# Ledger of designs, part 35: designed miniproteins, single chains, continued (3)

Each design is a single chain, and the fold is of that chain. pLDDT is the mean over its residues in the fold that is shown.

## One batch from the design tools (miniprotein)

Design m9270
Fold by ESMFold2-Fast:
Structure m9270 (fold): chain A 89 residues (1-89)
Amino acid sequence: MTEAEDRALLERMTRLIVEAARELGDEELAEAVERLHAAELAGEEVGAEEFSEETQRKILVAVKAYGEALEAGLSDEEAIERIKRALRE
């Protein structure tokens, strides 16, 4: 995979997770995911201590749900709904 392809996949994942979080009213999760994406694009590391244990858990849940949606070939809208469902559990 090229750097451009890696960036496109990361951009899609970030966009869909942020949208799902905002639709659930979870602005803390949306901001955390946007910060992680910005740091990745800048080549910087974000310390885990910047986020609560609950927010870190939600990020892992959302990333896993996105991965499952990607493997299932789901649309952006279907992926957002799957991420939202996982975050509600």
Scores: mean pLDDT 79

Design m9271
Fold by ESMFold2-Fast:
Structure m9271 (fold): chain A 68 residues (1-68)
Amino acid sequence: GMADELKKFIEKLREKIRELEEEIKRLEEELKTAPEEERKKIELEIEFLEGMIGLLEGMIGWLEKLLE
């Protein structure tokens, strides 16, 4: 039914968030050893990925309300 499909979609969104969190972790490690000129680019990439996670978490919250 619709609830089962929504739960599967929420699971896929949570998997995407985990992938983005791992990418941020990788970039944070790179940031520790990066030259000054590259640091700003890495910081902006981390900020962008954090923004994407926020949007996905918002989507999950909205979808979970549909299951109530």
Scores: mean pLDDT 87

Design m9272
Fold by ESMFold2-Fast:
Structure m9272 (fold): chain A 80 residues (1-80)
Amino acid sequence: MGYLIEIDKNASKEDILFIEIQAGVLEIALAVYRRMGAPEDEIEKFLEEQIKRLLEEAKKRGVNVKITKIDGDFIEVKII
């Protein structure tokens, strides 16, 4: 399962960079879990917990972020 992370273009450059870095770290972690042969349900649970934490951090920073589950095994970031 993958995720599309949409960041409001009106966010500060520092906050956008923070979200992009977190998404990149999550993408690397996903790739590592797959290379290790982790079960899909374990990977999905890990992703859901990390996405929840990302949303909580974005909220604390006052950044509007929309996260959507997508078909595929990747994390995509888009500025809107």
Scores: mean pLDDT 81

Design m9273
Fold by ESMFold2-Fast:
Structure m9273 (fold): chain A 101 residues (1-101)
Amino acid sequence: MTVEQLAEEAIRLINEMQALVEASDLPEADKRLLLQALEVGKELVEKEDYLGAGATMGTISIHLTVLARTTEDPRVKAVLDQMHDLAVRVSELLEEVLRKK
């Protein structure tokens, strides 16, 4: 897979995470924080700042883990766990890009 293909896949997964956040029953404050962080991550990938994008995804993963542990709604928890899995996958793709450069 080329660097361009890895970056494109990372953006695709970030778009999937944004859609999940928008459709979720998360509190409005958490939705805004996650959507802003995901948009920053996507912009950093588009600028080829893969190190900055990776750091942003790491912060998102930690935030999602904390939210999943504190939520009492099993449906919200399932969506948070799904978003966390996607965030980990994005981080793996960005690390692969950095290894090729």
Scores: mean pLDDT 85

Design m9274
Fold by ESMFold2-Fast:
Structure m9274 (fold): chain A 103 residues (1-103)
Amino acid sequence: DILKKLEELAEKLIEAIKNGDLEEAKKIIEEMKKYANPAAKEELDRALHLLELAQQADPELKERLRRGAIAEVARALAYTVGAIEGSDEIAAKKFAELMEKYK
């Protein structure tokens, strides 16, 4: 259920990122951090940093930074799955699946 809650929040976060809604994205990241393990929290903080940089970037760099933020969100979920399953291999597979889903 913690994983399901994080996955639902991540879907909302990615839509906020795609819409350029930094305020909503920040709110969702803070909510996700309440359930995330330390490794996942670090990736969520990195995602927020990239989104803040994107606010001041030109359009091409902004797109790259937003794509980077989505990758950090996917990594946060992958680290959560890896911690639950006790497997880095399962974490790596989950990351690949999420990156394909969030194209």
Scores: mean pLDDT 82

Design m9275
Fold by ESMFold2-Fast:
Structure m9275 (fold): chain A 101 residues (1-101)
Amino acid sequence: MLEELIEALENGDYEKVKEILEKLPDRVQGALLGAYVALKRGYPKERIVEALQRELGVSKETAEKLIEALEKNPKIFAKILYERSKDNPNIDLEKLKKEAE
């Protein structure tokens, strides 16, 4: 399934990515969304690769391919994250955090 997820991400197939994610365990879904957030925050790619290897039990090559696919179509994970937080968005906390900087 992870290989199918990478292929769907590379192809920009939002519906297929969503379907595959919903079939994965919550721990795996959290690791994948966390990797996307870490990339957006500018964390070193090498650290994200190491984290994915530990959390998912995948090879370095697979983790690197996953990161490359996320960077190619970042809007897919952004849309999934937005839709999952739509009913309880921490919008006020994000605004407050930006104002506190």
Scores: mean pLDDT 74

Design m9276
Fold by ESMFold2-Fast:
Structure m9276 (fold): chain A 60 residues (1-60)
Amino acid sequence: SPIEKELEELEKRMNELSARERQLIADGAPRDEVMDAIGELSEATLRYILALLKLEEERR
């Protein structure tokens, strides 16, 4: 399913964004850069939830 592929890509992106957030914090990056990374991770998480709901609907 295209949605299953989208879920795999979103999970990979969430892992990459989480690693970037941790690195920015470790490097003492400016708060705005850390907040941007948190925002991107939050957006990816929301897209993942929406894709899960679509997959559930397709299986009905």
Scores: mean pLDDT 83

Design m9277
Fold by ESMFold2-Fast:
Structure m9277 (fold): chain A 78 residues (1-78)
Amino acid sequence: AAERAALAREHFQKGLEAYKAGNYDEAIKHFEAAIEAAPTPEMRAGALYALSIVYEKKGETEKAKQYREEADKLIAEA
């Protein structure tokens, strides 16, 4: 259980580093990996919100909205 949380945090941190560097495609890959590894709805929602922000920066507003809605649903169900 702790190992999944550690993996999710590692990918989330790498995603943030890529995002800060302006490497949005790398950020997306890491946030997707963080979502897959996330053991809780809260951790998964956090990564989905981050993914939404990256897609907004890429001008993919429809995908950004989709990920934000998915994150909001997870928080409501938690």
Scores: mean pLDDT 84

Design m9278
Fold by ESMFold2-Fast:
Structure m9278 (fold): chain A 63 residues (1-63)
Amino acid sequence: MLSDEEIVKLAAERAENGAKAAEGMGRPDLASQARVYAEKMKNAKTKEEALKALQDASRAAGG
């Protein structure tokens, strides 16, 4: 099983990939949202805050 920190790291990477894909498809709004969530994950001081940012990103993307 992955730790919360590893999950957040992977989620941030996925969010960045999603942002690039969305921008390439002409969806800058989705790209902007994904970037904001990725930034929040990187700025999280605790893994709980990082996990919260990940959850918020999933909701915005259709989770």
Scores: mean pLDDT 71

Design m9279
Fold by ESMFold2-Fast:
Structure m9279 (fold): chain A 87 residues (1-87)
Amino acid sequence: KKQAALRIARRVYEAAKEAGVDDFTARLLSIAVMQAVLDAPDDATPEELAERVREILDEFVKRGLITPEQAERIYAAAREALEEEFG
């Protein structure tokens, strides 16, 4: 669980940086996603975890920290990582 959360967080950080997100915001986003994975029940599905990631990304867009296009790129990467670790 901890190792999976770290790998997913790393993937989110890398995707955010590739999408042009600044380092500070990319790090905040990766930490938020890591905490969401760690706090999830052990029986949480990849789909349930992906929905939590979507909610985090939507909040970052609402706050003006990332664009909707950046959020979609990051979501795609996070979804792949979640399927790799929990699918």
Scores: mean pLDDT 82

Design m9280
Fold by ESMFold2-Fast:
Structure m9280 (fold): chain A 82 residues (1-82)
Amino acid sequence: MTPEVEAVRNALEAAAQSPERLEEIGRDTIEVAKQAAEKLKDNPEALEEMIAAARELGDRYPEVRPTAEEVIKIIEEILKKK
């Protein structure tokens, strides 16, 4: 797993462990995902890996599923701009 994908995975997992701060941590997770996707914009394989990681964490932690879905949408938009 690339460091950028791991950072997004760790952020989603941290949000799941702190539901009282979910709104704040969710926003931070979205920013981490935007930065990671921008760094990986020319690497579709890594972007697909990030989508898989976000989907896995959304399934594992239903409370962070909306945040995981936002991460997936951000990555899909970057993939479509090619």
Scores: mean pLDDT 78

Design m9281
Fold by ESMFold2-Fast:
Structure m9281 (fold): chain A 84 residues (1-84)
Amino acid sequence: SSMHQQRVSFIVAAAIEGSLSKDPKNLQAMKLLLKAEEAFDQGKLEEARKYLEEAEKALKESKNPNPLLQKAIEELRKEVEEAE
């Protein structure tokens, strides 16, 4: 879907920016967000929520939280909630 494509684009952009910042917590958050996306695609809403919580925690532990990662996490969380 267009919404899914937009979120994947944000994740990719955040990964590139995170690599430039050299912050391992931003990269960890991105990897966890990608796992959450995969779980959501498979209809595993509980696993998606778990990975989202872990991604949010990793991002909060970053000294320079990436704003694109934050937005992508928030957007996926809303989609998971909408899926009920």
Scores: mean pLDDT 76

Design m9282
Fold by ESMFold2-Fast:
Structure m9282 (fold): chain A 79 residues (1-79)
Amino acid sequence: EREEEARAAAEAAIGSYEKAFTAPKDLQPSLLVASNLHLAVAQILDPELARETAKRLAELAKQRGDNEIAEFYEKVAEE
């Protein structure tokens, strides 16, 4: 159950991040906050999965040219 919850939170973090870059600009900050909250839930349930998820988010951010967001997720992945 906890493992399934951690996986769902990790998937939600990635999904919210991807939606942020296709959404209207006024909704993008809220979706990025949602992504970070889902990542925080994953960190509580499975820190190892959360680190891998943060690395994935950093990679996606770099691909989109969001270097500041990528740096944030890289820092989370190393903690």
Scores: mean pLDDT 78

Design m9283
Fold by ESMFold2-Fast:
Structure m9283 (fold): chain A 69 residues (1-69)
Amino acid sequence: NEIVRLFRQYDTNGDGTLSRAEAVAALQSLGLSRAEAVAIFRQYDTNGDGTLSFAEFRAAVRAARARRA
């Protein structure tokens, strides 16, 4: 539910994917630095299209939480 709300909040154009800028901003809202957010985005952008699907974003959020020092 929280991940769904975060995804919808940053999916500003409603296309069902997050752009790099939207995904990085969403990950930074979870307490990550820009460098950490960009690294996670690149890791989970598996098809290299410059966007994250909901499934990729969910995985990225879980990875972001696991990286928390």
Scores: mean pLDDT 76

Design m9284
Fold by ESMFold2-Fast:
Structure m9284 (fold): chain A 108 residues (1-108)
Amino acid sequence: MEPGLELELWVEAGTIDVEGLREFAELLLEAKRREEPVERDVTATDAGSVKVRVEARRSDAPLDRVVVEGGEVTLVGAAGDTQTVTFTAGDEGFLADPEVVIAALDAA
């Protein structure tokens, strides 16, 4: 239970694929559990990678939130940094993982 955690999210320009979404969700959960910045490269569309950084801190700001709408995922950090991540709708992996990933975030 981490009420009042401040999360700072930023993602380099790019589109994250389904594996990247899972990695990103795991990164968010890890940052919420650890009081230290976490930075990783996540799988991106077009065989690339996108660097993602998450930092969890004690704050009076609200917790992180993830919103999924029609193949777009908006990540709202408590620090006020907002990133919109676009996923390819209809991708085989997208259909398998995003709901599980989002449920995992909600469980934290």
Scores: mean pLDDT 45

Design m9285
Fold by ESMFold2-Fast:
Structure m9285 (fold): chain A 80 residues (1-80)
Amino acid sequence: MEEEFLELMGEVAKAMEEMAKALETEKDEKEAYKKAVEQLEKAKEALRRAAEVYPELREATERAIEEAEEKIKELKEKIE
């Protein structure tokens, strides 16, 4: 359980790193936002699975999911 949770948090960390890299280095603003949204969607899914695996941390993971959803919405507005 805990090991599986750590693996999922590793996926979240990797997705956040890829998102930051895209926003920092991608020359096309729209493409940067599209890549950031894709990575945030991956992070959100990993967080949802982490909440299921480790319910004791559910409140913290639910807050992180909400923050990811807010950022996804903001970035999608910029892509449109």
Scores: mean pLDDT 79

Design m9286
Fold by ESMFold2-Fast:
Structure m9286 (fold): chain A 77 residues (1-77)
Amino acid sequence: MLAVVVGAGVTPEDVREYNLSHAEKVYLLEGTPQEVKDLLKQLAPKAEFVEVHGKSGIEVAKEAAAEGYSILPIFGK
């Protein structure tokens, strides 16, 4: 099962490069732009979207991996 972790500074172009049609979870970290969130909902239509507050991308990725997900991190600079 695929989980995606999206961080601050990510652009729409960054997420368009990935085939997310099979993603089951998308974690949206604080600072993810609204245009990226809207695009991700189109690219991962079956995924559960989780807004994450107060956690780093590393913490979220560790938690999802512990639940058995394969993690695709998409982080801006």
Scores: mean pLDDT 80

Design m9287
Fold by ESMFold2-Fast:
Structure m9287 (fold): chain A 84 residues (1-84)
Amino acid sequence: VEEVIKALEELKKEAPTPSQQRALDEAIKRLKENPDETIDRIIEAFNALTRDTDIKFTKENLVEMIKNPKYRPLVITAIQLALQ
C-alpha cells in the first residue's frame, strides 16, 4: 500500500490539470482509509479500459505500471473511473 501511495504522489507532481491532481489526491485518501477495496477498484477500472488488449493489471504489477510513463494517461483515467 505504501508503495502504491508513493507512486501516486509522484504521478500527481506530473499531472497537468487541477482535476487530475484532485483525482489522485482522492485516490491517495481512499487508499489510506480502505487500501484493499481501493486497489481492487483501480485494478477493475484499468482492466475494463484494457479489456480488448493483452495488457492485464494485477496487484503485483500495479506499482510498476503506475511508474511507467507509457501508461500514465491510462492510469489517470482508470483512477478517475474508480473514484466514480
Scores: mean pLDDT 75

Design m9288
Fold by ESMFold2-Fast:
Structure m9288 (fold): chain A 63 residues (1-63)
Amino acid sequence: MREGVPGLGRGGPETTAEEIEAAQLATAERVEAFYGLTPSPEERELREAEIRAGAALAAERQA
């Protein structure tokens, strides 16, 4: 997360890569639903891949 968006409501004291990925994917879906966005399947797949990669990196940094 490089955009400096505060208060994503992740929760959880112990955060693994899978938890970070799940939380960010859930947040992205909620944001899309909230703003009525209808991204293409390709755009969604790319974003999911980016979130997955970012989650793995974030978990590694926490370790």
Scores: mean pLDDT 67

Design m9289
Fold by ESMFold2-Fast:
Structure m9289 (fold): chain A 59 residues (1-59)
Amino acid sequence: RVAELEAEARALEEAARELEAKAKEAEAAGDTVKAAQLYTAASILRAGAAFLRELAEKL
């Protein structure tokens, strides 16, 4: 049914979590530019996951 959309949403959420962890490490190292790039990428992935979950709810 909608299992594929939910699986894709979970994969994007997991990828976002990894990017957020790397962003924290970049921040700790003083690389604020890299941290900002990683947080932005994570935000995009989370938005994609939310979109897929909304589609799953409507199907």
Scores: mean pLDDT 83

Design m9290
Fold by ESMFold2-Fast:
Structure m9290 (fold): chain A 82 residues (1-82)
Amino acid sequence: MTLKEKADLYRKKAEENWKKGDYVKAAEFYIEAGRYYLQLKDYVNAAEFYRKAAEAFEKAGDTRNAQVYRDLAEKYEELAKK
């Protein structure tokens, strides 16, 4: 299984948990998808998945972790411009 296939697998797990209303697990799986994109040096997709993790934490009422992953998304959005 390639790193991209692993990222796609974790994205699907995150979407499934979001549909179930388990936003904390959805955030955790989006973080794992983002980590695999970081290993690929795909900062555009890594930033996107950290944004989705932040949205999931916000829906869970975890405003602190939502801000952490928003800041990480912005960092990788800047790296993607290089």
Scores: mean pLDDT 88

Design m9291
Fold by ESMFold2-Fast:
Order: C-alpha cells, then sequence, then structure tokens
Structure m9291 (fold): chain A 80 residues (1-80)
C-alpha cells in the first residue's frame, strides 16, 4: 500500500540520519548523550508522521514508534 511504502521510507530515512549522526559524533560524546540525541530524532520523525498522516491509527503509530526505537537501539549498540 502507499502508506506502507511511505512508512518504510520514513524508517529508512531515520536509519540513514541516525547512522550519520552517530558517525559524526563518534568519539565526541558519551553513549548516554548519543542515546538522548537519538531519542530526539525519534520524536521528530513521529511528529513528521503525525503531520503527514493525520488519520494515522494508534496501532500504526505504535508500530512506527517501535520500528524507530529498534533502529535507534541498533545504531547506539554499533556506536558503543
Amino acid sequence: SERQAEMDELVERFREEAEKLANELKGKITPQELRDKLNLLVARYVREALDRFPDISDAELQELVDRLAKVAHEVLEKAV
């Protein structure tokens, strides 16, 4: 579906930005500070999704939040 494709695009863009952020800040901040910045990035993408999909269901929003959080955890784990 179009919405599924757009949601997948949001998650892929998030991954790219999160990985870039982690790489740019490598050796310059603590893991906790990186986690905080990644959490802010998750919040920005959630706001973008709410603006883009005003009819988004609670279930769709929760799935998006879970997907973004998983990517953030993977990026943080890899960055150490």
Scores: mean pLDDT 87

Design m9292
Fold by ESMFold2-Fast:
Structure m9292 (fold): chain A 57 residues (1-57)
Amino acid sequence: AAELLDSARAVLVRTAKENPSITADQAVAALQTVGDYHGASPEEIARAVAATRAALA
C-alpha cells in the first residue's frame, strides 16, 4: 500500500506541476481516494498527503 501511495504521489505532483489548473488540494484529494481504495492505513495516507503538500509548496 505505501509503495502504491508513493507512486501515486509522484504522478500527481508531476501532473499538478505541468497543469496549473490542478490545485494542491485536488492532488491531495485524489491521493486520499487512491489510498482509501487500496486499503492504505490512515497513517500511510497522512504521511503521503504531507509529502505531497510539501512537494507542491
Scores: mean pLDDT 77

Design m9293
Fold by ESMFold2-Fast:
Structure m9293 (fold): chain A 79 residues (1-79)
Amino acid sequence: GMEEAKELLEKAKEALKEGNAEKAIELAYEAGLEALRSGDLELVKEAIELLFEAGKVDPSLILRIIGRILRLIGLMLDQ
């Protein structure tokens, strides 16, 4: 739900501060999915912004990040 999405976003921000881009991507993506289930598009936007920030930390993960962003957008548009 919305509370779970917020907790996952906080954990994703923590992972980014630790330099763990892979963990941040996983947590931000899970937060985006929970935000979509809750209908909170602002939390989806924050999750996508964290995915972009993870790409700045580790550019080698950019294709994975793009795939996750496109999936979140696709799920949002299909509703």
Scores: mean pLDDT 85

Design m9294
Fold by ESMFold2-Fast:
Structure m9294 (fold): chain A 58 residues (1-58)
Amino acid sequence: MEEEREKLRQELREILLTEFGYSEEWADAVLEGKTPEQLRNLIDAHRRRVARRRAAAA
């Protein structure tokens, strides 16, 4: 459903912009053409990266 995809796109975009310092153009390029399943997988992968970075910085 389109609403689910848009929610996932916004969630991943926020992670890329705030946690990884992506530009808006680069974040949008990562999001382009992704299925909801691919978006969920990318969100999970990036959240694991954030958790590892925070553990290393502690």
Scores: mean pLDDT 76

Design m9295
Fold by ESMFold2-Fast:
Structure m9295 (fold): chain A 57 residues (1-57)
Amino acid sequence: MKEAAEKAEKATEQGLKHRAEQGKVYSEAQKEALKEKAKKYGEEDARREEKRKKELS
């Protein structure tokens, strides 16, 4: 589950870097808020996948 949250956080960081290269700028507070939301979303998604795996077994 931690791995999914970390993956979502890294993906958000990469997305923000790409957008900055396109001239879009986010404040540090906005970046942190997006990372936190992605982390929570990733944790919830990982929990759903674990439940699916258990059902498929």
Scores: mean pLDDT 70

Design m9296
Fold by ESMFold2-Fast:
Structure m9296 (fold): chain A 78 residues (1-78)
Amino acid sequence: MKEKLFDLEVRAALLIIEAVTILSIPNLTDEDIQRLKRVIEELKKLIEEAKNVPGSEDLIKALQETIKRLEEAIEKAK
């Protein structure tokens, strides 16, 4: 169980770093938007995996907040 939670946390951190890096771009291109959409889908998959792992509640909340920010950024970019 401990290894599964750690793996999820590492995967989440990498996705969040990618998302934050893209969000720091002042003029998001269509390619950047597609990259953000990919990150959102991967984060959603990670949330579903995390729901089956005890102690993942904080991780799930962090991922949900990240997805919300990414979706808002996509809406503003168009």
Scores: mean pLDDT 81

Design m9297
Fold by ESMFold2-Fast:
Structure m9297 (fold): chain A 62 residues (1-62)
Amino acid sequence: SAAADAALVSPRELEALLAFARTGSYRAAGEELGLSEATVRRLVRRAMRKIEEHPDTGLRFQ
């Protein structure tokens, strides 16, 4: 559910974040995942926001 996802990085959000980290581009990450650039940007923003709000997740690389 959307409410449950608000507290945790979802697998889809994590996939988008990792693809973006690997490619350096929302468009390239979208092509890798079969998603639009806008969808990838949305998922990456949600993942980053959740990591910033919950640093204990350990999902951010230095």
Scores: mean pLDDT 72

Design m9298
Fold by ESMFold2-Fast:
Structure m9298 (fold): chain A 70 residues (1-70)
Amino acid sequence: GPLERAKRWLREVLGVSDEELERAEKAIKEGELEKLRREGEEWIIPDDLSVEEAHRLVLAYLLEELKKRG
């Protein structure tokens, strides 16, 4: 499905690990993408986020965008 194609693209093109993809999926499922949206309508990483949390939210955003395209 679209999710599987998005995950394959992230693995093959960006070298994302399965563990990173699992964390990104959990962020989507738990509505954590709202953290990015609450900073504005455009994609912005808040300066107060940890590098790990920012990376996870960026992957979650990319996963959702790729699902919409596929």
Scores: mean pLDDT 71

Design m9299
Fold by ESMFold2-Fast:
Structure m9299 (fold): chain A 78 residues (1-78)
Amino acid sequence: MTAEEYLEKAREAMRKAREAVEAGDVETALAHLEEAIEYAEKALELDPENEEAKELLAAAKGALARLKAGETSVDIFR
């Protein structure tokens, strides 16, 4: 896989996590946020200067931390 392919997978995982949060499915949202983190980290290993991957990784980590803390609204992605 290329950095671009990993970044696309990270974006898809973030979208699925948001959909799961909107549906009230915390377990599914947590799984997709962990996928987004993994793919964004792999993208950054291949392209360390990729600003979009850095932003996505930060957003995914923030959302994961907030969801684990009991915040279950889509505001966790802000």
Scores: mean pLDDT 83

Design m9300
Fold by ESMFold2-Fast:
Parts: structure tokens; sequence; C-alpha cells
Structure m9300 (fold): chain A 60 residues (1-60)
């Protein structure tokens, strides 16, 4: 999976979930999809991953 494809998948999932994300949170989600070998998360998984991204970014 390309980074461009992962970015489109994240944008569609966030829109489907009715969620907003910062560019850094989106980059975190994109990297997680790439690291998983291109596995696209479910809407419920995106909610959990977004919460994880926010916690990790806030801890910096």
Amino acid sequence: MTREQAQKAVDLLLAAAGLEATPEERDFLVQRIIDSGGIVPTVEEVKALLAEARARLAAR
C-alpha cells in the first residue's frame, strides 16, 4: 500500500466515523496502516487508534 492510498483510507474512515483529526494525528494513523502491511482499520479501530495517537502526542 502506498502512503497516498493510506491517507485516502484515513480520510474516508474519519469522515465515516464523523471524527476530526489534526495533521499529526492523521500522520500517526497513516503510519500505523503502513506498519500493519496495509491493513485498513475498521471505524471502531480508528476511534481507538485516534485516542492512542492523541495520548502519545500529548505526552511529548
Scores: mean pLDDT 78

Design m9301
Fold by ESMFold2-Fast:
Structure m9301 (fold): chain A 61 residues (1-61)
Amino acid sequence: MELKKKAEELIKKAEEIIKNGGDPLKAAQLYFEAAILARKAGDEKLAEEALKNAEKASSLS
């Protein structure tokens, strides 16, 4: 399976957690994992976007 697909799935899950008023630390962890997978897939832009969202989610906790 593509690492990029996994990263995109994790980003979607993190976004749904935030939308539903769930645990922002869980969302941050998912964004952080997505950033690592995106980098391994060679998608620097996706990795940077995911890291930025992880930082925002962490500040909400």
Scores: mean pLDDT 81

Design m9302
Fold by ESMFold2-Fast:
Structure m9302 (fold): chain A 55 residues (1-55)
Amino acid sequence: GVDRAVGLAREADRLVRETRDRVPGLSPDEARRLVEETRRRADELIDEAGRVIRG
């Protein structure tokens, strides 16, 4: 239901915030890999949230 979808969206936001905090301490290559992995995971969570709302 809506509560689960909201929870998934909040997890995606949390991942993005944690990545933003970690990036300044990383090498450019590590930062790029972390950003790409975070974007992929956040997209998966948002897609799941959309399915939960529709189903």
Scores: mean pLDDT 82

Design m9303
Fold by ESMFold2-Fast:
Structure m9303 (fold): chain A 110 residues (1-110)
Amino acid sequence: SMEEKIKEAEKKLREELQAGVDDARAAGFTPEEIARGLASLADYLAEVAEKMGIPEAAKLFREAAEHARRGDIDKAVENLAKGIAVMLYKLGIDASKLTLEEALAAVERA
């Protein structure tokens, strides 16, 4: 179903975003630097979603940016993954089969 496909994409994207956060920590980035990076990504994706007329995704990205600015990395990752999954679904793209890099490229090209 539509709902199940969005959930599958969200889970996969969340796991890939979390792996990226874990890799950044291992590379010596501070929690504040990681939070800043997530906030910047979320702000950018919110602007893209607004321009494309997908307000549901824009809201999720804005919530992700706010969580990141508060240092709540887990909630930032959760809302980023949800926003990307919703946005790609609205574009007719099966995000469950994309890597995070491919998903972000698809969003940027839309």
Scores: mean pLDDT 86

Design m9304
Fold by ESMFold2-Fast:
Structure m9304 (fold): chain A 66 residues (1-66)
Amino acid sequence: SNEELEKKAEELFKKGLEAYRAGDYQTAIDYFNQALKLYEQVPGALEKEMETAAYYLAAAVHLVLS
């Protein structure tokens, strides 16, 4: 279960990065939010991935609002 959540979160994060690199910041925000939501369901694991996803989420939100 936790391993499945981790893999799904990683997949969503990668899709978020693809959208971010393409300049589709709204799609990136949606994927990063979904990834973070799944990462938060696996306590004590993936902190670096969560931190990275949160960073890109903040960056994408900033670019949408600018």
Scores: mean pLDDT 80

Design m9305
Fold by ESMFold2-Fast:
Structure m9305 (fold): chain A 62 residues (1-62)
Amino acid sequence: MKEINLNDLSLEEKKEIIDRYAEKKGLTVGQKVALLLAASAGNATVIENGDDIEIKIDFSSL
């Protein structure tokens, strides 16, 4: 398992990871935008587990 803090990534890297996660989970455009906003605020962490990608959003800072 690999944990990546999205606030340490470039905007293009954040978009790539969020696009991949959205495609895998079947997210709507609105949900994808919400993830980008959370990532821009530094409140999102990506957890990679083999072929699975999870995004953990910490709302305590929002």
Scores: mean pLDDT 71

Design m9306
Fold by ESMFold2-Fast:
Parts: sequence; C-alpha cells; structure tokens
Structure m9306 (fold): chain A 91 residues (1-91)
Amino acid sequence: SVEELIEKLKDKNPEVRRKAAGELGAIGDPRAVEPLLEILKNDKDPNVRAAAAFALGLIGDPRAVEPLKEIAENDKSPRVRENAKLALERI
C-alpha cells in the first residue's frame, strides 16, 4: 500500500528508502508528495534524494515545484541537482 511505502521512507537502510521512493513515484499517489519532499530536503544519502526528486517529477504535483528549484540550485550532489532539473521539466 501507499502507507506501507511511506513507512519504508523512514527505514534505516538507504536502499530500502530509495526503492520506496521509486515505487511511490510509479504509483503517482499525491499522498506521497509531502513525505517525498521531506526526503528530498533532509535525507543524508544522495541516491535517496535523487530518487525522491525523480519520484516527485513522476507524480507531477505542483507542490514540488519550488522545493525542486531550490534543490536543483543548492544540493551538494551534482546527480541530485540534475534529477531535480529533470523533474521540473515534467511538472
């Protein structure tokens, strides 16, 4: 369920969080937007932040526009910045 995947975004294992973010993006349920925005801004693992950016692009919810712009300019990882830019092109 979407709720179980949202719980997995809090898992200690970054690979579990990354996969959960991807699955939430594929499902496209807007209930995932706020949890994915928290991951985008705060997750320590750049692979998990990149997955959250990609997922937010797939969902296409306009709530993600301003956070993705900030991440595209300011994230320390070039990969995360690129994924945020690509996500913005989909919204």
Scores: mean pLDDT 90

